# Designed miniproteins, single chains, continued (5): the designs that were tried, part 67

Each design is a single chain, and the fold is of that chain. pLDDT is the mean over its residues in the fold that is shown.

## One batch from the design tools (miniprotein)

Design m18312
Fold by ESMFold2-Fast:
Structure m18312 (fold): chain A 80 residues (1-80)
Amino acid sequence: MMSVEELMKELKEGPTISTAIEILVYAMEGKATKEQAAEAVRALGELLGDSKRGEELAEQILAGKLTPQEALDQLAQLMA
């Protein structure tokens, strides 16, 4: 499995839904920072066609008001 640093590079060069989700899972396990989780949420929102929602959820993560899992669950609704 890729390290969080490798996942962050892949997210910047060739963002995919899978890469963003893996970073959020790492953040839940304490293996990624809130800043890295926020970048993953922003990228995931953009990939799903709602960059505004991604940005809003990223800000909530940085403020410590939303968990990476809760952000992922909200963005998953855009995939349905």
Scores: mean pLDDT 81

Design m18313
Fold by ESMFold2-Fast:
Formats: C-alpha cells, structure tokens, sequence
Structure m18313 (fold): chain A 73 residues (1-73)
C-alpha cells in the first residue's frame, strides 16, 4: 500500500526531527522486530507514531532498516 509506506516514512522523519535523531547503522537489526513493526503499522496505521517510538526504544537501528526495506519495495 503506497499510502501506508508514505505515511510511515513521513512519521519517521517527523520523529527524527522532533527528537534530533541521527541515523544509526543497522547491520544486525532483528528481522523479526521489523516484521512485527510492519504488521502493527499495517493493522493500525493511525497509531504509527506510537508504534515507531516503541520500536525505536527497542532498537535504534529500526528507522534506518525500515527506510531501506520500504525503499526496496
């Protein structure tokens, strides 16, 4: 869903700006965490901001991994 991908990328940019987050390397980001985050975002897109912040708290590399994954789709 193109609209969902756009919304996720916009929310990530908003969070990065709000918290002054500098992109981190993500060599070993948990693939299961990425799948879980994407599933939750698809099920509840209105809660994208909260879902993304919780994911970032678990793994700082999740935003860069999500951007790369979504850009490849």
Amino acid sequence: DEELIKKILEEIKKIEKEFNIVPKKYENVDEELLKEVLKRLKENPENAYTILIIAYDKDEGVFEALKKYLEEK
Scores: mean pLDDT 75

Design m18314
Fold by ESMFold2-Fast:
Structure m18314 (fold): chain A 67 residues (1-67)
Amino acid sequence: SLVERIEKEIERLREEYKNGGDKEKLKFEAEVLEGMVHIAYAVGVISEEQRDRLMKRIDELIEELEK
């Protein structure tokens, strides 16, 4: 499902961050995932609960990347 693909991408970005990846590049990729979640919800492909869970995980990653 789209939700599972987005969750896998969030986990990939977290792993890359832990391995010393480029914070600016990772932040850009996280923001792209955030846009995908918003569009998926707007067109009715994911539920509000799924949107909120994915957004929380992405926002937590972005906040960590900005430290």
Scores: mean pLDDT 85

Design m18315
Fold by ESMFold2-Fast:
Structure m18315 (fold): chain A 62 residues (1-62)
Amino acid sequence: MPDLEGAKKLADSYYQQGKKAEKAGDLESAKTYYRKAGGIYRAIGDLTGKEEYYKKADEADA
């Protein structure tokens, strides 16, 4: 059932993959994972109005 908790887990998973790739020096893969995470965080932010998710999306977009 697609809900906010499932979306959070997916976004967190992509963000962790991005951080792992960035630490390994794979900036292209890191950007790809961060963009996927950012898209999901933006959607959660839009639905919940919580600024923390917009900040996560901004971090992912950077």
Scores: mean pLDDT 76

Design m18316
Fold by ESMFold2-Fast:
Structure m18316 (fold): chain A 66 residues (1-66)
Amino acid sequence: GENKVLSAITSVSDSSGYVDVDKAAEEVEKLTGVPKEKVKEALKPYEKNGKAPDGKAFEAVSKLVG
């Protein structure tokens, strides 16, 4: 659910407010059961050099899981 998405994204957020897309996808899959490849696809529009802003990652994954 939404609480699991927030937990997943927060756990992999760096000090600059970014998430590594691969780590975010693995953690979301672990907590929600959504396949990591679907999570990576949802994050692709916000991805630059393998990273995405944590706020955008949370919004995109919340829409995917909801």
Scores: mean pLDDT 83

Design m18317
Fold by ESMFold2-Fast:
Structure m18317 (fold): chain A 60 residues (1-60)
Amino acid sequence: SPEEEFNKLREEIVKIAEKLPLDKQKEIYTEILRASELFVTDPDRAIEELKKILEKAKKL
């Protein structure tokens, strides 16, 4: 389901973010919150935004 995919991506991002400096954690969590708000109206686009956040987080 879209909800399960969103939650799995969020968990992966959080695991990476917890190892980063606090300022980077805050940036990532703000982006996750925005994607969560988007999920209410456009789940597919919200999932794509989380995938972008995950790829950015992996490069940090």
Scores: mean pLDDT 86

Design m18318
Fold by ESMFold2-Fast:
Structure m18318 (fold): chain A 80 residues (1-80)
Amino acid sequence: SALRRRAIRELLRAAGREHLSARELAERLGVSQATIADALLGKEVSEETRERFREVLGIEDPRYFLIDVGVEELKKAVLG
C-alpha cells in the first residue's frame, strides 16, 4: 500500500541519511519503477532484482525486507 511504501522510504532515508523515493530507488538499482512497486508490495521479483537490493541496500531480498519491516518498523517510521 502507499502507507507501507512511505514507511519503507522513511526507514531507508533514516538508514541512508538521505531521502529515498521509489523513483530514486529504481534509478539506483537500475530497474523500472514498476519493479520497485512490485517489490515494495511484496510481489515475487526476479533473482536479478533481489541481487540489486542486496548489493545496493544490503537487504537479503525485497520480500524478506517487506515482511521484516512489518508493523514495528511502520510504527517507528510513521510515528517517530
Scores: mean pLDDT 59

Design m18319
Fold by ESMFold2-Fast:
Structure m18319 (fold): chain A 55 residues (1-55)
Amino acid sequence: HMVTRTVVARPGETLGDVLARAFGVSREEIAARFGVPLDAPVPEGTTLTVEAPAS
């Protein structure tokens, strides 16, 4: 079962910060799991929707 989770970027957050918060893991775990540009700036108020496995 997949759960859709939506999170809104806060001022000064990077993509790694927003994804870490969305998945409830560290930035290091996001880097290991997704290989995304963790340092990419995200405009405040950007809404990100992710799919995560149900716990």
Scores: mean pLDDT 75

Design m18320
Fold by ESMFold2-Fast:
Structure m18320 (fold): chain A 64 residues (1-64)
Amino acid sequence: ALSVEKIEAAIEDLKKGLEEKDRELASKALDVLGAALSSPPAFLPEDLHEEAVRLAKEALPLSK
């Protein structure tokens, strides 16, 4: 299971990957967020969960 800290880091990495057009960084962060969203930790803040879902959805067209 991924910790809240790892989810926060993945959100930051995905934002940076999208901003810098770094497809490798964005893809790696998206994989981490996908795993986190399939098995979210019990104390994941709703704001982080919603932001992770939105960012993953925005990044989805960049996935092969």
Scores: mean pLDDT 72

Design m18321
Fold by ESMFold2-Fast:
Parts: structure tokens; C-alpha cells; sequence
Structure m18321 (fold): chain A 78 residues (1-78)
């Protein structure tokens, strides 16, 4: 399905950033897919993804890069 492709693409984008675990990537991917399904803007999606990663204990620089990567992937697939 398109949703499964999006989730896996987001997970891969997150895992390319050092310091993000497989478990964290899976949780963030599910969260981001839910935001896409509700029609959230890319700006809000990037901010929410960043905030979740920081709350999960991911380094701020890594979280910023990961949120940027996720937003790019979502933009390319929509």
C-alpha cells in the first residue's frame, strides 16, 4: 500500500541519521504517517517530528537532520 511505502521510506530516512535506533525510527514513522493522514502541513509535520525525536532523547542536531530528511521524503511521495 502507499501508506506502507511511506512508513518504510520515513523509517529509512530516520535510520540514515546516526543516533536514532530502529525502535525510535519505527515509532516516529508511525507518528508521521498519522500526521500526513490528517492533512498536516509540511511545516507542522517537520516541527512535530523534531519535537518527538528530542522528547525521545535524540540529540538536537540529529533530530533536526532527521526531521528535515523525513519532511523531504514526505514531500517527494505526495
Amino acid sequence: SMENKLREAIKEALLKVPGISEEQAEEVAEFTVSLVNTGMSLEILEKATYELLVQMGVDEEAARRAAENVTRVVSEML
Scores: mean pLDDT 86

Design m18322
Fold by ESMFold2-Fast:
Structure m18322 (fold): chain A 76 residues (1-76)
Amino acid sequence: PVSEEATKRLIEAMIKEKVFFISELEKATGLDGKQVLLRKETPLIAKSEEEKEELLKKVLESLKKEEELKAELEKE
């Protein structure tokens, strides 16, 4: 699980900049044949307060998935 404190700081930064990013980690094969994690980021801009709240929830979910993927890689 992602720490609440780190998540809150990220949310505050996004609110100040009015730009949100969804960050996703994906398993890929590196040039040496070993598995690596690649980060993909999608920028999102909220046009309303309701949309802003929805984007914040998506960011939180993205962070949780990132932690799960890291844990899976460590088990290999």
Scores: mean pLDDT 63

Design m18323
Fold by ESMFold2-Fast:
Structure m18323 (fold): chain A 111 residues (1-111)
Amino acid sequence: KELVELYEKASEEEKEDAIAVIGYFRALLENDEETLEGLKKTHPEVVELLEKPPKERDKEKLERLAKLAAGYILKNNGLKVPGIKEVLEKIGEIAKEAGLEELAEELYKLA
C-alpha cells in the first residue's frame, strides 16, 4: 500500500527511472541485448547504479528506485505478467545488497 502511494507521488522522471529498473531486469532474464543497450543510452545513470559493485552503490538512490519499481508493479497488477516474479526477486537482491533487508523480504514475499 505505502509503495503504491510512494510511486504515485513520485516525479515523472523518477517514475520513468523505476520503469527502466523493471525493463533492465526483464531484458536480462530474456537475454534481450538490444533493450539492454537501449536502456544504457536512455537511462545510463540507472544502469550504472545497478551494475556497480554493491559497496559502491548509492544506497539512498537504490532504495528509492527499488521502492518505486515495486510500487509500479503493485499498482499495475504486474504480478500477472510472465517473468515479473523473477524481476521482483532481482529487485529484492539489489535491495538486500544495499542493506535494505526488510524491503528485500517484502519483495521476495510478493515474488
Scores: mean pLDDT 76

Design m18324
Fold by ESMFold2-Fast:
Structure m18324 (fold): chain A 59 residues (1-59)
Amino acid sequence: GPKYEEKYYTVKEGDTLESIFKEFGIDKEKYENLFKLANALDSDELRVGMTLRIPVPLK
């Protein structure tokens, strides 16, 4: 399976799952389900100030 580490990130105004994944160099399609499970999310809605666990792939 893919090796990854979790980093904490605080959502800023205008952030989306796509923009956050791009910032961390993460393949959204490959890691989206893992991300949603790690954060107990059932939708793509994010709130400013929300702390997220980001699965960052290890190289």
Scores: mean pLDDT 71

Design m18325
Fold by ESMFold2-Fast:
Structure m18325 (fold): chain A 69 residues (1-69)
Amino acid sequence: AEAERQRLRDELFELETEAALKRIQAVSYRLGVQRDPSNTEAGKKATELEKEADELDRRASEVRQQIAA
């Protein structure tokens, strides 16, 4: 049904948006490390955000496959 496809599209949009936001935050932390290499905390946060974004991208791919089916 169209309502089911719309729900999946909404879920996909939320997952992609969250992943994009986490990647933007990670870039901000990476720039912080580039400016101050002694800031190991910023490097750790960037890595955590990148890992979370990768997991969200994986889930988004699964939803995208469901929409295509």
Scores: mean pLDDT 84

Design m18326
Fold by ESMFold2-Fast:
Structure m18326 (fold): chain A 76 residues (1-76)
Amino acid sequence: EAKKKLDEEIERIKKIIDMTDTASNRKLLKMFEDPKLFPDAIKYIEEVIKTMEEMGASQDNIDKYKELLETLKKLS
């Protein structure tokens, strides 16, 4: 059950990341394959959120990445 929930969250995360195809997002996708890398994934998501806020991205998109960050923190 925990594995199924994790796999479902990872698929949701991949769909969110695919909306912004960057080198940083490609690194994040690889980090989701190994739970030991979740702290690094958290750091990259924080940088993505900061960049989105600096670029004036929509609040809805920023909120999706913030939910992703909280989900990873709970899984790590």
Scores: mean pLDDT 68

Design m18327
Fold by ESMFold2-Fast:
Structure m18327 (fold): chain A 104 residues (1-104)
Amino acid sequence: MKTLEELKEEFERIKYVMDALKEELEQNPDDKVLILKLFEVGRKAYEIGDEFEKLGHKELAIEAYRLAVEAFDTALKYTTPDDPLYDEIVELRERARKRIEELK
């Protein structure tokens, strides 16, 4: 299990990466590689949220799950329903949303 400080550092890194990927996707909306990277950012944010939750840091967990939802929402804007990735993003997005509600 990671320390609180290590998780905060990882969270700050993925926030930075997400902002950069959002800018790149705005310029290149059909770039499948950028969409996949944004999906991975969402997955990483979800994992960080789960780790914060396990350490008892509820507020930080909610922030990380909210970042995951934002990353998945952004990826969905650039993905069509017939893409195999679409269903996976939808599933993980709903999982993150439910976790936020449960922690509230």
Scores: mean pLDDT 85

Design m18328
Fold by ESMFold2-Fast:
Structure m18328 (fold): chain A 65 residues (1-65)
Amino acid sequence: MSEEEKKALEEAIELAKELLRKGASGKEAFQAGVEYLKKRGIEVTEEMKEAIEKALVREHIELTS
């Protein structure tokens, strides 16, 4: 990934976490992160999807325990 793609991925993860904190489902939060990357003109790879999913799992654990 380029540095610009990494920064956009971090922004997508922060957006997804924010939605999860506001009571969105994991699926809704994940989809919002993916859509953010697409709006930025970034081709969403499996590695990017995995990074968003792992971040959301970690955030969910922190919110529930």
Scores: mean pLDDT 79

Design m18329
Fold by ESMFold2-Fast:
Structure m18329 (fold): chain A 76 residues (1-76)
Amino acid sequence: VPESFSVALKELEEMLKKAKEELDKNSPELKEIEKRVEEEIKLLEESIKQKRLSISPEELVKRIEELKKEVEEIIK
């Protein structure tokens, strides 16, 4: 796994932790985004492991940044 991707992933995980602390853990909206994030991360990890993805580390980071933006929108 590219180092840049791992860093972005850790940042996303920290944002989700903060969202859970600031928001009601039972919020349907929060649960929906958590599931979506988990599914996207799993697909990206599987693609990397299978070497099927001819994707640059920068593109992987961009996808994680998009997920981070969705988490921010839910917090607001």
Scores: mean pLDDT 68

Design m18330
Fold by ESMFold2-Fast:
Structure m18330 (fold): chain A 67 residues (1-67)
Amino acid sequence: SITLHPAVTQEEVDELLQALKNDDAAALERLAERLRRRGIGRIGMETDPDGNIHSLRLEDGPPIPAP
């Protein structure tokens, strides 16, 4: 499954899904760079033991500083 931040647009959602379906690493990188400029640049992935992607999350930049 994919969990998206509220600031992500429908166009960016579609772009992400298309890039994932097409295994387009360059498109994913460009989208990630664009989202990072808006404070959204982290993609959390859950993977199975076999390395299959189970879920994706897009999040804001670090809201909590490291100790």
Scores: mean pLDDT 60

Design m18331
Fold by ESMFold2-Fast:
Structure m18331 (fold): chain A 63 residues (1-63)
Amino acid sequence: SLEELLELARPVLEALLRSRPGDYEGIAKEFIWTAPLEESQRLEAEKMEAIKEYFKELEESLK
């Protein structure tokens, strides 16, 4: 699932959030566009807001 993929990537995402605090959309796009083109287009259209919310919650948990 998307949630499982985000958890597997969590240490990298934490490092990105620490280096670029508040850049949820930029980090989300970079994460999404590591996938094949078709999957990246679908994830950006359908899941961008959910991924951004995950990053906001993750950043808050790092405080």
Scores: mean pLDDT 75

Design m18332
Fold by ESMFold2-Fast:
Structure m18332 (fold): chain A 76 residues (1-76)
Amino acid sequence: KEEFDKELEEAAKKLEEAIEKIKKERPEDYEGQLRAAFFSKYVIKKYKEEKKLPKDYPREEFEKILEELREEVEKE
């Protein structure tokens, strides 16, 4: 689905721009935005490399990834 690929790329770009803006204008939300950015970048990277979406992964693997990202953000 070509339209979906284009929308995904545009969403990734907008997400990065939004995170940068939040870092500067709303530092209180920074940690939450960082978590969202890490997750979204990981998903998009996997889609580009393997053409798989979160729904294509077993739930157990998906939850493990979320847990690891959460720990990474909390430790900083």
Scores: mean pLDDT 61

Design m18333
Fold by ESMFold2-Fast:
Structure m18333 (fold): chain A 89 residues (1-89)
Amino acid sequence: MDALQQEILGLLAQAQALVKATMEALKRLNASEEAKKEIYALIEEFERRVKALIDRAQAQPEEMAARVAEMQALLAELKARLDALLAKI
């Protein structure tokens, strides 16, 4: 249980680092306000999805392995969607 909880926290830290790197990239690329709004909306969507996943992990600790897999999938989706938006700048 503890190791799987640490894995989820590690994936959350990776997601936070990805968001920070994306914000720095927007600054370097002198992104338009429209591009910034689109990326911020995507980040807010994923923050809500991550919160829902963590809430479920706390409610059903016996399913923690499934929550780790879902968090990995969310992180991969977030990266792919952020990369696609940054490519438009």
Scores: mean pLDDT 82

Design m18334
Fold by ESMFold2-Fast:
Structure m18334 (fold): chain A 117 residues (1-117)
Amino acid sequence: NGDELVEQLLKAIRDKDLDTLEKVSKELENKLDTLSEESKNFLKAIYYIKKTEGEGALEELLKELANPENENNFFEIVNKVTGYSINDIIEETKDLSNEELKEALKYLTETAKKIIE
């Protein structure tokens, strides 16, 4: 189930577990069609932020996600880092295909590896 893999991926980022991050990321590439709309919107946000705001904004966003004291959800962190609302991201990313979601996953894993070390 792709959604369970997304949860494991986020946990690996919080736990700073590089081995689990790599393993789960590769498994998730083959499960993108099984993702809920919520999990797809997560990857779409990663893609959009990387393309519009660049690597530095994505690094800042993932550092906030990795912070165990951070009580904010993902889209609250997105709004703080970029100024984008969840609705703005959903509207701009509605036409993204599984190919862009695969790119988003690569951006996520490579950026997470940089901040976990």
Scores: mean pLDDT 81

Design m18335
Fold by ESMFold2-Fast:
Structure m18335 (fold): chain A 77 residues (1-77)
Amino acid sequence: AVIEVVVEGPAELAQLLLDAAVAMFEAHGARVLSASVEGGRATVVAEVSDEDAAKLIGRSATVESDGHRIRISVRAA
């Protein structure tokens, strides 16, 4: 299955989280199809197992850290 992970926040943190997400997906045997950052929005498209897609799709988190707000969401691509 193909999933899209979107990270929204300050551009520098979005880039850092993009790099971390790519590394995590690759470490777990997922194939990263694309990764991009545009300002405060980082997007990773990855091919994952159907089991992993079922666990991740529809999940979202908002993290407040050091005065910065980061939102992470996962959807079907």
Scores: mean pLDDT 79

Design m18336
Fold by ESMFold2-Fast:
Structure m18336 (fold): chain A 60 residues (1-60)
Amino acid sequence: SPLDEFREQLREIAKKAKSLEELARQLIELVKDFERQHPELAYEAQQLAAEVLAEFGKEL
């Protein structure tokens, strides 16, 4: 599904990010692109990105 592909892209970005700020910038761009293609899934995409960002900051 589109969300499964999106989740994998989030994981790749998180693994390569050198800082929380860089991760946040990349996640914002990825979410915006995804919302343009799949507006019906915008809420789910935003939640997944927020979870990845929170986990990166907490190391959990």
Scores: mean pLDDT 80

Design m18337
Fold by ESMFold2-Fast:
Structure m18337 (fold): chain A 74 residues (1-74)
Amino acid sequence: SAMEEELLARIEEFARRLREEYPEVPEEKFDQLLAEVKAKARELLRQYPDQPELVLQVAMADLRTEVRRLMGIY
């Protein structure tokens, strides 16, 4: 759907900026985390189709938290 495509594009834009913030994270590990976050976001959007902004906030928080955890930062 157009909403799903826009949501995923916004997650990918956030991920691009997060990569710039944490360049030391291996590309393969970052790509795996991004894929997992995107998959979860698609599922959440199906469960909460009227709340794309909330789904985006959850996805951004999840990705940042997992990247920070991988770096040993809390």
Scores: mean pLDDT 87

Design m18338
Fold by ESMFold2-Fast:
Structure m18338 (fold): chain A 70 residues (1-70)
Amino acid sequence: MKPLLTAITPRFDPMEYRDPEEVADRAKAAALAAGMQVEYIERPSETEGARALDEAIRRLYEAMKQAEAA
């Protein structure tokens, strides 16, 4: 699954004070334990800078979604 959502979620405004990578790592571990597709974490992109930014924001969104699922 490859979500195309690129936004920092308002529910996760505390993540502004946390490292998004750390939150993403936790979300990834939970998703793998639940048997979800890892492919959504390795989203392809067309440009370097845009890809890095999109990836960070996307992981924030995925972390929020996974936290709600847990």
Scores: mean pLDDT 49

Design m18339
Fold by ESMFold2-Fast:
Structure m18339 (fold): chain A 76 residues (1-76)
Amino acid sequence: MLSLKEVLDKVIELVQRAAEEYRRGRLEKARRLFEEARQLLSEHKKVASPKDQEILDRFEKELEEAWRLLEEEARA
């Protein structure tokens, strides 16, 4: 089982890679990486303590906002 820090570190890595692939026009790869990050957060949330679940919920909101900003950037 991954620690909260390990999960968050992996999510950040996946999101950064997704952003890079998106900017390079590799949309399918970017979507896969972003979905992998979402799944990792969701899976860990199921086994997390209430305190950790709150942290994961806030991080999930930040992840969704990051994806929205990427889509806006790509349209410019």
Scores: mean pLDDT 77

Design m18340
Fold by ESMFold2-Fast:
Structure m18340 (fold): chain A 131 residues (1-131)
Amino acid sequence: SEVEEVEKEIEELYERLRELEADIVAGRLSDEELRRLLDEIEELWRKAEPLLDQLSKEIQEKLIYLLALASVAHVRLGDDAGAVAFYLRAERIAKKIGWENLSERVKRALETARRALEAAGLEPLLEAMEE
């Protein structure tokens, strides 16, 4: 099914990003590598968003992780709007699941993204865009 195909794509990208997390967070990837990664995450988000309520909790948590790291990658590229937009997408799914129900890895990714936004001076933009 379309849901099963999207869930598989989320799982495959999640495993790849787990290997790249330290490099993304530390700013060790080139701008070209970050842009390619962000294009993949954006394409996957466009496929996943219409199916979100049909995705398992485990897959939704993996998607939060991808979106949180995408936010960090946008901070590294100096794309303030992209950084905030991806963080808010991740936070929206996290609020629906409930913060206490999230895995430690997903919580750490969200905290890492939030701290990256704060360090970049994006807190006022984040607050202005929160509904």
Scores: mean pLDDT 88

Design m18341
Fold by ESMFold2-Fast:
Structure m18341 (fold): chain A 61 residues (1-61)
Amino acid sequence: SELVRLEILKGLFEIAASTSEFLARRAREKGNFELAEKLEADAKELREQIKEIEKQIEKLK
């Protein structure tokens, strides 16, 4: 099922985004602002991809 495939893909991207967000917070706590900003940007891009997956899921419902 395409719907099941997209739900799984969304879950994997959620894990990746959450991991990048966690690492960004840790980097800021340690004063590594350059690394934090890069990880925040990476997480934002992943969240944008999740939104596109969500749009595709809604079209299949």
Scores: mean pLDDT 90

Design m18342
Fold by ESMFold2-Fast:
Structure m18342 (fold): chain A 58 residues (1-58)
Amino acid sequence: ASAADIARAMASRETGLSDAALDTAAVTDDEALLERIGRRHGVPTETLRRIGAALRAL
């Protein structure tokens, strides 16, 4: 939990995404959904996939 919280805070700072958007990225690796989030927030889908996978691992 605390390691995941720190990782989420860092990802939010780096990408500008809210914790709600990061939570969605962490739950799903669906390419279309990640692309939609990335396009909305100006973050590459590739970056979101990496962040989501990292958050899931913590």
Scores: mean pLDDT 72

Design m18343
Fold by ESMFold2-Fast:
Structure m18343 (fold): chain A 82 residues (1-82)
Amino acid sequence: MLIEEGERLLKEGKLEEAIKLYEEEIRREEERLRENPEDREAKLRLARAKDALGEVLAKQGKLEEALEYGVESGMLLIELGL
């Protein structure tokens, strides 16, 4: 899973590589949702990728950007009944 690969990159201190991995996952899942707005799996993957990106941004001290991604992730999880 791409999120697990990102976690490995973070443990190795490769923050920029982890960010790029999560940004690519976000783009992919947003594309899936444009094709099928009711794709629950795509929404779940998008929420997880946004949450993971927010955590990495917080580690970089980009707290405002981190908060924004956290809020977006939370809204997607609420839509899923989670």
Scores: mean pLDDT 82

Design m18344
Fold by ESMFold2-Fast:
Structure m18344 (fold): chain A 70 residues (1-70)
Amino acid sequence: MLTPEQQAELKAVVARAQALIERLLAEGRYEEARKYAERIEKLIQEMAENPAKMDEKIAEMRKINEEMEA
């Protein structure tokens, strides 16, 4: 069971990832957008399978978002 704080944090991080992927698409960076989308999707699946690692996976998604912002 996710805490309300974990749900809010996950929602924010996922929303940021989607916005960054849309920006890459708008910039014509289609291959990068696809690869990042695949990484984010896999990470979401891993979080669903292993709730005990939720905080670690949220931190990994934040790092991916930082990579897209660079």
Scores: mean pLDDT 80

Design m18345
Fold by ESMFold2-Fast:
Structure m18345 (fold): chain A 55 residues (1-55)
Amino acid sequence: GPLPALDEARLRRILATVKYLMDNPDLPDEEKRRLLLEAGLTEEQAENIIHSLKA
């Protein structure tokens, strides 16, 4: 198969976390980073997501 099921579960968790951050824009960047790291992203990936959310 192309990708293991673990990657799909992780992606869904990441998407749920990103949506939560979009719904809570007042969260400090430190908390946003922590939530993204808990979802399985690296620090660099978390920063990229935070930057994307800020446009």
Scores: mean pLDDT 76

Design m18346
Fold by ESMFold2-Fast:
Structure m18346 (fold): chain A 56 residues (1-56)
Amino acid sequence: ATDGDVKVTLGAAEFYFKNTPEERQKAVDFVKSLTVSDDYREALIKQINDAFDAAE
């Protein structure tokens, strides 16, 4: 459902996740699986956490 979904902006793309701790963890785990630089990965994880923290 889109009700209560968390919007995360990664570069030019927007993603929507359910506002649950399980979906936050899945989003973080997905980013950790990416073959990107550590700095970029950390920035993406911060964006995910900030978005979920803003959506209470």
Scores: mean pLDDT 73

Design m18347
Fold by ESMFold2-Fast:
Structure m18347 (fold): chain A 64 residues (1-64)
Amino acid sequence: MDPEERQRAEAAFEWLRSHEGAPPDELIAAARRELPPVYAEAAESLVREGFVWDPEEDAFVRPR
């Protein structure tokens, strides 16, 4: 992943943390309203890939 793309993904992770507990469709809609397009696309991709916040890892992880 490119450094710029990684920075955008990490910013999207941080935004998603502040909205944890919302259903995926609502998260995607909120991201599209509240974030610049490149950040909204990153957040949407993370939600579609099934990443969830894991307090033990202090990070978003794929549930496998």
Scores: mean pLDDT 67

Design m18348
Fold by ESMFold2-Fast:
Structure m18348 (fold): chain A 55 residues (1-55)
Amino acid sequence: DVEARAAALVAALHSDASFEEIMARFGLSREELDRLVSAPSLEEQRRLAREILSR
């Protein structure tokens, strides 16, 4: 479920998890991670997470 995975990804970004752990866990590139951490709001961050995980 993309919604559940997006929520888990956003939660991980706000946890003590390392960038390496998050990238490995969700299959992200550094550029994708940078876009997520640069999001101006939680709503935008969730939207980007869904978009990235839907590829």
Scores: mean pLDDT 81

Design m18349
Fold by ESMFold2-Fast:
Structure m18349 (fold): chain A 62 residues (1-62)
Amino acid sequence: SSLIEQAKQLKAQAEAALKAGDFDSATQLILQLIDLAQQTKDKQIEDDILALIKEGAKALAE
């Protein structure tokens, strides 16, 4: 897959991990997304990372 296709798959997996309360897996997946964002400079991947971090922070605060 292209890096952008890989990022879409990682995002879906990170969202599923956050919904399941699997913060370890979610963190590892988000770190991989950050690496892909640095390689691609893709704004959509950057926006997706920020959304995942905000959702994770909200879940941890509860």
Scores: mean pLDDT 83

